# Designs tried in a protein design run: designed miniproteins, single chains, continued (3). Part 33

Each design is a single chain, and the fold is of that chain. pLDDT is the mean over its residues in the fold that is shown.

## One batch from the design tools (miniprotein)

Design m9124
Fold by ESMFold2-Fast:
Structure m9124 (fold): chain A 115 residues (1-115)
Amino acid sequence: DLEKARAIVETERIIDELVAAGLSPAEAAEKALARMREAGQEAGEIVATARLALFRGEEPEEKNIEALEKLAKELGAGEVETKDPRERAAAAVSAVVFFSDLVLAGETPQKLTPK
């Protein structure tokens, strides 16, 4: 889903830009979460919520981890063989971001060759 992929990539872009501007990763994630919530971007809220918990050294809630794993599967990611909640969250966030970038790259006009 292009809309979900765009929301996820935009969430990461906001975090990266705010960190580059001098905010802590946790502060950047808090601001990204607020912006995604204001915009009604559920996929972005899920990613920002997980990033915030992980940046604080906290365990994300199971509902958030399950939502991330669902997003990762929807975007084409395979299953991860871990039961540790923080490792599950980190793996799911990485998969969601990676596959969202692939989806958007597949549909951008900036490809070196048409597919």
Scores: mean pLDDT 79

Design m9125
Fold by ESMFold2-Fast:
Structure m9125 (fold): chain A 82 residues (1-82)
Amino acid sequence: MERERRIEELAERVLALKTREELAELVRGLSEEEIEELIRLLEERGELEAARRVRSVAVALYIAEKLIEIGEEFDKELEEKK
């Protein structure tokens, strides 16, 4: 019940957000499971464009975080060996 209400509130916030930066900040604070539930709720409401936008931002953030992790790991490896 509480979790469903939280996801509904997140869906309303997504629909109110106009900038990609604000959407990225919102999505960054969510778990993978919450992101999937949010996308599903938006699709159920017929908000297909909003659902696609959330998925696109989530994928972009995932790729960016993985690239940062790889970069940090490589940087630390070089520093530790010097």
Scores: mean pLDDT 74

Design m9126
Fold by ESMFold2-Fast:
Structure m9126 (fold): chain A 78 residues (1-78)
Amino acid sequence: MSERYRRAAELLREGARAVERGDWEEVERLGREARAEGLTDTANLLFTAARVVKEYPERRGFMAEQLRRAAEAYEELA
C-alpha cells in the first residue's frame, strides 16, 4: 500500500514539473504510465492537468500547485 502511494506522489511531482514547463504531452505520458500501474485516480488527475495546460496555458501555475498538493497528500499516507 505505502509503495503505491509513494509511486503516485512521484508521478504527480513529475507531472507538476512538466505542467510548469507547459509540456502537456509529457503530463499525458505520465498519466498513461500511472494508468498502466493501476493508479487510476493519479492517472485521471494527470490527464485532467494535461488537458487544462493544453487549453489554458495561463493556468499552469494553478495546475502545478494542485498536483503538488495531491503528491503531498499521498506522501503523508506512505
Scores: mean pLDDT 86

Design m9127
Fold by ESMFold2-Fast:
Structure m9127 (fold): chain A 68 residues (1-68)
Amino acid sequence: NAMAQLAAEQARLAGERAQLVADTIKKVNEIEKKYLEEAKKTGNSKELMDKARQEGKALIAETKARLA
């Protein structure tokens, strides 16, 4: 029936959305780690951490747009 098919599709989409969110969190953490390592080499931690936040924010915004 149509309601059972809709419920199955919602469950499938929920799984795909959860995975996209998890992948985004992982990528944000990788960006932060990369810039933290560069900050340790250059001593310019504030500027590099600001870049990490900007890139992370952009990636989160892109993921939110895909979930909309």
Scores: mean pLDDT 80

Design m9128
Fold by ESMFold2-Fast:
Structure m9128 (fold): chain A 77 residues (1-77)
Amino acid sequence: MEEKRRIRQELVRLFHKALEEDPDFKAEFDKIVEDYKNGKLSEKEFILRVLNMLLEVAKKEGREDLIKYLEEQIKKI
């Protein structure tokens, strides 16, 4: 339980950092949100796109713990 909480907190921190420091990441996320709001993406497709964006950031940071967690979440969808 504690490990999953830590991983989620680290993912939230990494996501916010990417939104603040990477304009391309923010633009991609904003587009995904807009497509979801306009009904172009289902909830499942929205979640998959966000998880894949986080997976790419985790890979760039070399965070094997976050990569494993995200791959497990994607597999469950």
Scores: mean pLDDT 82

Design m9129
Fold by ESMFold2-Fast:
Structure m9129 (fold): chain A 71 residues (1-71)
Amino acid sequence: MEVEEAELTLDDGIRVRVRIDKETGETEYTILSHPELPELEGRTFTPEELAADERFRAAHKAAQEKVLAAA
């Protein structure tokens, strides 16, 4: 399995560490900082888990595009 990691800041000011499986394109997030939901800091999420929260939808898309574009 080929995995890429990057840290980035999402549109909502959320800082995440993103892992992308280069074979499948699946993304996994670790929340490093969240200005509105600090209880999420240090937690790891799949895109599916974040997609359930409307607030993360745009941020999720931006993070995935940024990491994939870097490849």
Scores: mean pLDDT 66

Design m9130
Fold by ESMFold2-Fast:
Structure m9130 (fold): chain A 73 residues (1-73)
Amino acid sequence: HMEEREETRTFTATADGQTATVEMRLRYKDGRLTRAEFRTADDSPVATPAQDAAMQAAGDYLRRLWAEEEARR
């Protein structure tokens, strides 16, 4: 039996007077992080400075999660 869990994290940032949100979907199997997916909350294909700031925050969080996963090996 495969135990799977999904977690969604939202990162919001403001730049150039605009606010952007990036959604990060994490997949875990048997308590271990196996996949991370990033999506912008808007349907625009154009990255804005606010989206870049939100992506940086999301990337920092993911880097920390991967480090913690490595420590548990």
Scores: mean pLDDT 72

Design m9131
Fold by ESMFold2-Fast:
Structure m9131 (fold): chain A 93 residues (1-93)
Amino acid sequence: MEELFKKKVKPTEKMKELLKEAGINSDEVTLEQLLQAVRDYALKHGLVLPEEEPQVIDARGTPLGEVLGVDRFDLRDYEALIEALLKATEIVE
């Protein structure tokens, strides 16, 4: 997993919206940067479920939900998060 975090990906337009809010304006980003942008977006927009599961998000009807392809997601499940992101983008060299 740690080597995978350093791999560069070409973000989709929806992913670029998340990345811009994190201050990243590159055509290629590392998976680590993309994962961090996802987390920062969820926290900034109050998508994290507050009382029962502070790492679980409800992304329904948001750009994040479109990127992940799911309405509810556990941000601690990096394996599933990476799988969801890689379905929408490709690893670049």
Scores: mean pLDDT 71

Design m9132
Fold by ESMFold2-Fast:
Structure m9132 (fold): chain A 88 residues (1-88)
Amino acid sequence: MMEKEKEEFLKELKKRDEELQKRADEIAAKPSLSLEEQLALQRETAALQREVIDALKKLYPELQAELDAAEARIDAALAAIEEALAAA
């Protein structure tokens, strides 16, 4: 069960990563990029990372301390992105 759940999760992550990459490529095709557009992509990437960490905590409770630390770093990054967006 855990092995199949892990495989499905990684497959979903790959799809989301490809979607974000496609968005980045579409934005890069524009002659200019706004700070707001760049921050929006960083926000989506950080949100995906947060989702990954949450799922890993459910699959690997033995890694709880390490995953909690990673989660705190992502939450701090998201807060910084929100501040930058508010300042823009």
Scores: mean pLDDT 74

Design m9133
Fold by ESMFold2-Fast:
Structure m9133 (fold): chain A 67 residues (1-67)
Amino acid sequence: SMEEEEEKRLETAKGMARGAALALGAEVLSVRAEKVSETVYKGVAETDKGEIVVTADEKKGVTVELK
């Protein structure tokens, strides 16, 4: 269903944000995700080194930002 697909994409976005934080050597304090649109999902990892934002765009790919 659409709800199950949304939950799976949110879980994937959280995993990507956590993975990016760990790959950058940051300590993960919390992780959240949100649906930006039907094709764009955002994962955010709050870390000891700042906020890591991963944007997963179905058509444009994945971007990672450290804030």
Scores: mean pLDDT 85

Design m9134
Fold by ESMFold2-Fast:
Structure m9134 (fold): chain A 77 residues (1-77)
Amino acid sequence: MEEEIKALREQGEALIRQGRALIEMVRAMSEDNAPVPEELLPGLREAGIFSGEQLLARGQALIAQGEALIAQAEALE
């Protein structure tokens, strides 16, 4: 149904936006090897993320998940 396709696209776009935001944050932090923001630590620690490199990998994973959801929506068209 078109509503399900739209929901998948919107979820995929949201994940891509979140992943891009994390990557931009890592780029800013990479200047000084700054620590991960304290606000994100609880969720990131559960994912095993303790550094900017790991945070970058998480951002890339979110983008990949979002792209997969969009591809699923396109396959349903």
Scores: mean pLDDT 71

Design m9135
Fold by ESMFold2-Fast:
Structure m9135 (fold): chain A 71 residues (1-71)
Amino acid sequence: DEAELEAELAAFRAKVPGLTDEQVEALRRAAREEKLPPEVARALARLLLEQRRPGMTPEELAAAEAKIAAL
């Protein structure tokens, strides 16, 4: 559902105000194609990790970093 996708992208942009229009378009394209290139997946995972970093334990950070490296 495109409307649902747009609502989720708008919510994501609200949480990450530094997100560029080009990055949003890349996310929209990947979602429509039901795939995410490894580089884009890594960049997204890093962005989300930085957003959540202040509330994470060292163990959670280590696990997240390992998963991102494996992408």
Scores: mean pLDDT 66

Design m9136
Fold by ESMFold2-Fast:
Structure m9136 (fold): chain A 92 residues (1-92)
Amino acid sequence: SKETVEKFLKAFGEAMKPLVEELAPQYRELRAQTSAEAKERAKELVREFYERAKEIAKELAKELNLPEEVLKEFLEALEEGERAMIEAIDAR
């Protein structure tokens, strides 16, 4: 239902705040560097961020009884976001 999706998105946003506060400053610092080591570490942080985001999404979907089809679409969007960020790092 619409109400279930809205509750899920709000809960996901709130649950993601600590993860963003933890990882985003590290990512920004690494992205400012041009070394191969910094590039690889930035990709590792992106993979860690999306892995943890997918786990948060799955846990909240189960708790809120989110339809499986909606969760699948949401997880696919997260995987596409991860791919885009890694490609952007490699293009530099």
Scores: mean pLDDT 87

Design m9137
Fold by ESMFold2-Fast:
Structure m9137 (fold): chain A 108 residues (1-108)
Amino acid sequence: ELARVVETARGAAQTLRDVAIEHLKAGDYDAAIEAVQAMADFAIELMTAHPEAKDGIVAAFREAVDELIAEARRLGKETSPEMQEKADRVIAAAREAGDRVEAHAASL
């Protein structure tokens, strides 16, 4: 069951990361931020239901967030200053989401 919970976390994190990246590529930065927040909310809910799996859930979430930040930085380099500022907002939201997930895990 522990392994299944972690696999569920990885699958969900990967899917929501891909959704956020698609929104970034489309220039829909607000939708990308919503996807990042949904990733954090899902990770927190799953950790609350399965605190024994928290380390695996945090690892899966961090991997997805790191990949999103890398892609946002890459896209920012290829755009205007205004678009780079919007990419920076997505990066800030991803970091804040990561901090929320880690803080919740530490409270369990």
Scores: mean pLDDT 83

Design m9138
Fold by ESMFold2-Fast:
Structure m9138 (fold): chain A 103 residues (1-103)
Amino acid sequence: SKLEKYLERAKKLHAEHKSIAEALELEDPRERIATAFGFLVLEEEPLPLKGIDTVKDLDELRDELIALYTAGRVTAEDVTAVVLAYHEENDLELAIELLKYVS
C-alpha cells in the first residue's frame, strides 16, 4: 500500500538521522503526510505537524491507517498521536472513528 511504501521511506530517513522536516519537503501532499506519519510512528514521542493542512489527506489515508493498526504495525497510542497532531481543538469526528478500531 502507499502507507507501507511511505513508512519504509520514513524508516530509511530515520535510520540516516534525517529530520521530519525533510519528509515535509516532498512535493506530493499525500506522500508528505504518509511519510510524516511514518516518522511519528517511529518516534517514542510523536511531534505535532502544525502548519500543514492535512485533514483532507488524512481522511484519504484513514483505511490505510486502520489496516496498519490491524496488522499490528502501529499502537493505539500512535493512532491517537497522529489524530491529535492533525486535528486541533474540538474536531473529534476522525478521532472517534479511528478509536473504534483501536479498542
Scores: mean pLDDT 48

Design m9139
Fold by ESMFold2-Fast:
Structure m9139 (fold): chain A 84 residues (1-84)
Amino acid sequence: SEEEKEKLKKEAEELRRQAKVYEASAAMGEMSALAAKRIQEKHGADEEETKKLIELHKKKAEENRELAKKYEEKAKELEKKYKE
């Protein structure tokens, strides 16, 4: 029914919105890792602490990229259902 299609469409749109939030968070994490490396190179911050900070930001970025992909896949599956 059209009502069922509209519900699936809204759910898919919400999943796509959440995917974009996770993508943005991943990009920010990657930028933070790069910034930490550049600060260490310019100001001689502790190498070991900088390495830990970079690893933390990269790990969070990868986790957010994985979540973004999962939410995008869920949205695409819902989009297939209401377009049929």
Scores: mean pLDDT 86

Design m9140
Fold by ESMFold2-Fast:
Structure m9140 (fold): chain A 92 residues (1-92)
Amino acid sequence: SRAEEALEAARAALEAAERALEEAREGKGDRKLLLRAIGAAIAAIGAKFEAELVIKTSKDEEEIEKAKEAIEIAERAVEIAMEAMRLAAEQL
């Protein structure tokens, strides 16, 4: 389903953001890590947009609940990715 795809995309973006933040905290901040953190933020924004579209167009309560979970995970992924970007950029 579209909600399941958005949820999987949000979870993948969160994992990518968390890995980038961990590497930035380890002092591995370089241009490649900065680009990876930016990529995670963009992926999370995309997942949130798809989930919001599900909420607007679906009448299925289960799909809407999955989409709401995807939005929550995606918003957390954006916050983590932005912190990873900040730390990586400070090391340039």
Scores: mean pLDDT 90

Design m9141
Fold by ESMFold2-Fast:
Structure m9141 (fold): chain A 69 residues (1-69)
Amino acid sequence: DLINALLDVIEEKFGVDVASEVMDIAMGVFMETGDVDKALEAMVDYIEEKFGEEVAKKLLEEAKKRAAE
């Protein structure tokens, strides 16, 4: 699951507090839309806004690698 893989990478790099905040965002979007892809987009957008586009890209690449295992 790409969402769980991305949360794991965020927790490892930025800690549990940031991962919890991102999880709350993902859950909120999923409850509103029922769309896992929109929840994932919201997570990436949050990281991009807070840490920058390059960081968001690297975290997503690592999450995709873990999800493919």
Scores: mean pLDDT 82

Design m9142
Fold by ESMFold2-Fast:
Structure m9142 (fold): chain A 70 residues (1-70)
Amino acid sequence: SDLDVKIAKLKEEMQKRATDLHNQAQADIASNKPTKKQSLQKAKELFSQMADIVGEMYEEVLKLKKEAQE
């Protein structure tokens, strides 16, 4: 359905944003010799940023579903 296509596109956009963010973080870690504490702090920051992306996309999906249901 049209709704499924729109949701699939939003999911792909979210996946791209998350993948780019993760790849940048991994490249940064690979270029350094991080301590366990530094690695944990970096992971916490990454998780927070990814959670924000997921939250935004979730609200957009809810809006699309509500419009489709009438």
Scores: mean pLDDT 77

Design m9143
Fold by ESMFold2-Fast:
Structure m9143 (fold): chain A 89 residues (1-89)
Amino acid sequence: VTLDAELVEVTVSGTTVVAFFEATSPLDGRVVLQLTSEPKVPSIASAPYESSRHTAKMVVVTREPTEDAAKEAAKQLRDLKVQGIVEAP
């Protein structure tokens, strides 16, 4: 089963952008998050995530060359589609 992850928050600190995504499943199973749209942000530095039986959280971090580029990246991150997948046992 696929779920849409919700964008919780986007923060910009100088040239660094951090976006937080969460997905919650009504089904019992491990939830894994995947980026499903082509990111318009090629400078994604890391995307660590935590997964649990009903929830998963992903933090997407980008490092941009300028503050203006960071603001643009924040807009593009709001348009990212992150999907949750419930893994079968």
Scores: mean pLDDT 68

Design m9144
Fold by ESMFold2-Fast:
Structure m9144 (fold): chain A 78 residues (1-78)
Amino acid sequence: SNEEKIKEAFENIKKGENVEENLKLVIDIVKENPSQENIDAVEREAQKILNDPNTSEELKLKIEITVGIVQIYYAVSK
């Protein structure tokens, strides 16, 4: 499912694995399928990383930008 793909992408981002590719994957999933379920999955998984004090400020900024982009795709889909 798209929710599982979003979760796996954020798990890889948390590990520092293919960060840019996984952020793009999350954006592409929401862009193609702007559903409440997909936006909720992005916000849940992003929040886990943003709430971790061990996450770098650079990674937090990249995640915040990604969340903003997916929120725009969701908003304009209504």
Scores: mean pLDDT 88

Design m9145
Fold by ESMFold2-Fast:
Structure m9145 (fold): chain A 83 residues (1-83)
Amino acid sequence: MLSAAEFARLLSDRLHDLLAAGASPAEIREEMVALLREVVPRISDPEVAARARAVIAEVEATPDPEEGFRLLARFLRDLLAAV
């Protein structure tokens, strides 16, 4: 089970790795959604898990990869601020 702090760190580390590798917004969207889908069932805080599921649905409904990236960045910023 992942704490909110462990979840935030995992997402932050993956995003930094993708940015350092020169990943496009489309690649970041795809990789971050895949990571979220993998780890959401392991999140111990049900409120954080529910918010993560909502973000996955919103990003997947968003056809623009840049807007998808912006949604993910906002979620991560809010998650890090809460921890």
Scores: mean pLDDT 83

Design m9146
Fold by ESMFold2-Fast:
Structure m9146 (fold): chain A 70 residues (1-70)
Amino acid sequence: GPAEEERRAILAGATRVAQELAAELHAQNPNATITATIELTPDGARVTVKSEAGERVAELSREEAVALAA
């Protein structure tokens, strides 16, 4: 239904951001282990990407995540 479609779009947008942040950390240290976590929140999504080279966090509104999925 529409709510499931919105949740899938939010997850798709957050996944895109996670991939971009992971690529940034990988460029800094190609041999580092990278862990990406996506948390769906009431307001949208939180993306956390961690490695030995550092940490990146992005908070996305529902609207921002859906726009990134399109």
Scores: mean pLDDT 83

Design m9147
Fold by ESMFold2-Fast:
Structure m9147 (fold): chain A 85 residues (1-85)
Amino acid sequence: MLGPNELGQLLLRVRPQLSPEQQEELDRLLERLSEALTNDDFDTAFEVLEELREFIKTLDVPEKPQLLEGLENLERQLEEAKALA
């Protein structure tokens, strides 16, 4: 299963394949996610992950299935972290 590092590496690989507008949106979503995770703001993190999933669904990239799998794995890890808080 794809871990957080694997998802991050896959996103970096996909980024150059995107339009400038898509790259800007991806960067904005990743910045918001990083900020939410740094502040232990799980509710905002889940909202950003949902927006990121919808964004990824619009992409025409071969890595789309792996990106969606990585997001599902990250959501599960955040649910576990929230339950232990």
Scores: mean pLDDT 80

Design m9148
Fold by ESMFold2-Fast:
Structure m9148 (fold): chain A 78 residues (1-78)
Amino acid sequence: MDEVHVTALLKEAEKEFRAKLSDGTFANFEKYVLMALATDDQLATVKSVQELKQRALQLLPRYPLSESTRELLEKNLK
């Protein structure tokens, strides 16, 4: 996949989540989910923001997030 396309998808997801999440919750999302997605080997196969959200949902149980933060992120990724 083109790096420019992946970067555009990440920026679009960031923009959407900044609108939905509080600054504190977004900081956790950025640290654990967006940065991990940016280094995830499977990100190269992602073609849309919808697929990016699905991949983030699959990765959430693997990150050291508080239960409340995980639940809030899961709700906003649907």
Scores: mean pLDDT 67

Design m9149
Fold by ESMFold2-Fast:
Structure m9149 (fold): chain A 74 residues (1-74)
Amino acid sequence: MPSDEELVKELVKALKEGNYEKAREIIKELMERGYSGKEIAMMAAKIAMEDPSLSPDEVGEITDKAAELLAEIE
């Protein structure tokens, strides 16, 4: 099983690549592990901010899209 950190890294990668179906699957798995949507959004933002390959604009886009998908799944 991937770790929670590995899943969040895969989520950020999926969001960066525009793979929203994969992003939804990862969000659902994190929710099944007991994380709230707010916690998932905070973890994704932290990982995106720590990625030196992402611009501030890309970090913002990833964070906004994560929030949008979380609202759809709630």
Scores: mean pLDDT 81

Design m9150
Fold by ESMFold2-Fast:
Structure m9150 (fold): chain A 66 residues (1-66)
Amino acid sequence: SKEDVILESVREAIRRLLREHPDLSEEEVIRIAIEHAELMYKALGLELSEEEREKIREIVREVVRE
């Protein structure tokens, strides 16, 4: 679905961000990832839900711990 494609894109963006900026804190990565997802949703005429924000925080925590 659209949501699955967006979440996978967010995961890839987080991996790239950490590769390019390894000194970023988990909180900073969460903020940037949510901002990125908000921009993607806005471009599609959608708004990022609270549930989706929580999923993004979980994805960031998973990727940061890799």
Scores: mean pLDDT 81

Design m9151
Fold by ESMFold2-Fast:
Structure m9151 (fold): chain A 60 residues (1-60)
Amino acid sequence: SEMERRRQEAGRQFGQEVQKLLAQDKLSEQAIDELRERYPLVSDSTVNDVRETLRWLRKQ
C-alpha cells in the first residue's frame, strides 16, 4: 500500500540520518527528537531502538 511504502521510506531515511550523526559523533536525544519530527511516519519501535543505542554508547 502507499502508506506502507511511505513508512518504509521514512524509516530508511531516518536510519541514514542516524548513521550520519553516529559517524560524526553527534547523536543525542535532541537530534533523535528532531529527526522524529522530520520523519513522523517512523515507528516508535525504530525510534526506541536508536535511543537504546545512544544509551549504550553513553555507558562506554
Scores: mean pLDDT 84

Design m9152
Fold by ESMFold2-Fast:
Structure m9152 (fold): chain A 88 residues (1-88)
Amino acid sequence: MLEELRKQAREKTIQYVGYTLRGIGAELDGDNALAIQYYQQAKKLYEEYGKLEIKIAELEGDKEKKKEIEEQTKRALALLDEKIKKLA
């Protein structure tokens, strides 16, 4: 169970990074519409990743790590929202 959750979290992180890089590429090409689509997908993946990491921290009994992940996730999602808003 815990190992499966860690594998899922790694998969979501890889996908998140991939979509973020595609978003940056589209932005550099001046394709703001495509960049927004990629950043929206990256946001969704990071949200899913954050939930998995929180669940892992809960299963490990690490309350401090859980709070750190919650705050990091909140900040990351806010930055993605700001980026999407600027491109719209």
Scores: mean pLDDT 87

Design m9153
Fold by ESMFold2-Fast:
Structure m9153 (fold): chain A 82 residues (1-82)
Amino acid sequence: SLEEEREYLIELARKAGLDVEKVEELVTKALDALRRQDFAAAIEAAEELKRYVEENAKDTEAGKELIRLMDGLIELARSLLA
């Protein structure tokens, strides 16, 4: 579920040493956009989160996993923009 994915993303942020509140804000924006079927807004939020992780935690295992998950979300959302 999207809520289970949210919890997992927040846990990865904590393990990566990221600002959990900032990650939670961006994840909430992305998931809210997906729920509203606003795939463009979901892509924007996921890309912003990906950039934040790349700048602050790209060399951590948790940061790499967050980037991978955001890439997957972006790919899925782009496929739904048809």
Scores: mean pLDDT 85

Design m9154
Fold by ESMFold2-Fast:
Structure m9154 (fold): chain A 67 residues (1-67)
Amino acid sequence: SALLLELLRHELSKLVSEEQAREITERVGAARDEADLEAVVREAREQGMPEEAVESVRRIGRAILAG
């Protein structure tokens, strides 16, 4: 859902840089399954994103995958 991706980008932009928010949101949009989403969550943690931001990636990413 484009609306959920925009929500994710907005939530992340409050906590991390605009560029980081964009890159992670694009990766979530490209995720095909739970394993792809787990890889994005891992990258977000490796980039040092705050736990609040990582939880937003997981929660909203799962909602996007659920359709």
Scores: mean pLDDT 86

Design m9155
Fold by ESMFold2-Fast:
Structure m9155 (fold): chain A 116 residues (1-116)
Amino acid sequence: MKKISLDEFVAMPVEEQAEVLIRLLRGEDVLDISPLVKEILKRAYELTAEIFGYSSAEEAVRALARGGQVMPPAVMFVEAALELVKEGREITDEDLEELSKLAQDPELAELLRRAL
């Protein structure tokens, strides 16, 4: 699969977004986002799977897509980001804005700034 831009991803139907995210979770370089935003997203899906009882991060993507959206709840992004900060990773404002755009949630960047 050719690497797609974040703008292309956001414009895609939910079913196509789900396929891109499943390939990303399998380690394919299919989406043009920062490595840190990719790590936050992967951990957010892993946390979503654990908390809601899905068998895997991939199953969490598919279950959410059946509900009409692909992204984890905002609280899962907050928990994922906090775990990375506790591991000594630095999250930039650019990463927060990119994550907000990826999640299609304009409030997410501010919520993350307040939590970090």
Scores: mean pLDDT 86

Design m9156
Fold by ESMFold2-Fast:
Structure m9156 (fold): chain A 71 residues (1-71)
Amino acid sequence: SDELMKRMAEIASTFSPAQRAELQARLEALARQLEAENITDEEEMKRRVEAVMLEHLARHDPEALAELLAE
């Protein structure tokens, strides 16, 4: 969801410059892959971006991810 993406972006903004640069590089690589595969479906693009964000959060801030996913 857009709200989940916004919350993930807010958490990522608290990361170190190196961690933010790593996330940016991952998202840029994903964008190039989506363009190369001619994926134009916005929902599919959002799901792939969300997956990259969740993986990055799990690697660098598992506590914040756990709080984000808490019901």
Scores: mean pLDDT 78

Design m9157
Fold by ESMFold2-Fast:
Structure m9157 (fold): chain A 76 residues (1-76)
Amino acid sequence: SNIEKLKNQAKAYEKIAKDAEETAKRVRELGDQRASAQPDGAAVRATYDATAQRLEEKAKEMKEKSENLKKQIDDL
């Protein structure tokens, strides 16, 4: 049914969001490790933090898409 298809799409967006959040967390952890290994690693950490922020923004976008699909299902 169309409702089941929309529910599956919403779940897919939630999975993408979760995967992006986990990747962002790992990127921040790698940035911390690499920064700690170098004198004045602040710039290194900043580049990893910037990458993590982009992934976190993608996760937020995917969550919003999932929520919008759930609202569409409720309106059917």
Scores: mean pLDDT 87

Design m9158
Fold by ESMFold2-Fast:
Structure m9158 (fold): chain A 89 residues (1-89)
Amino acid sequence: LREQAIEAAAAGDYLRALELLQQYAKEQGLSPEEAQFLLFTVLAEGLVRAGDLARARAALEEARAYAEETGDPLAARAAEALEALLREA
């Protein structure tokens, strides 16, 4: 589901990506905040795969701000993973 959502986002099918992420969030029992952060991270990763690096960098900036504001270790790890992806791109 999560990987399928990233593929859909990379293809520009954002409605399909959202549908897949909503299903994944339900299966994992995510909070609304966790689900929102997941959506943001998947869309950003999809943008990297599609080559839209400017929007992907903006998404990373937002992810970092969220991690810094909340102190959430999961958010920090996700921001680091996205930063590594952008470094390779």
Scores: mean pLDDT 71

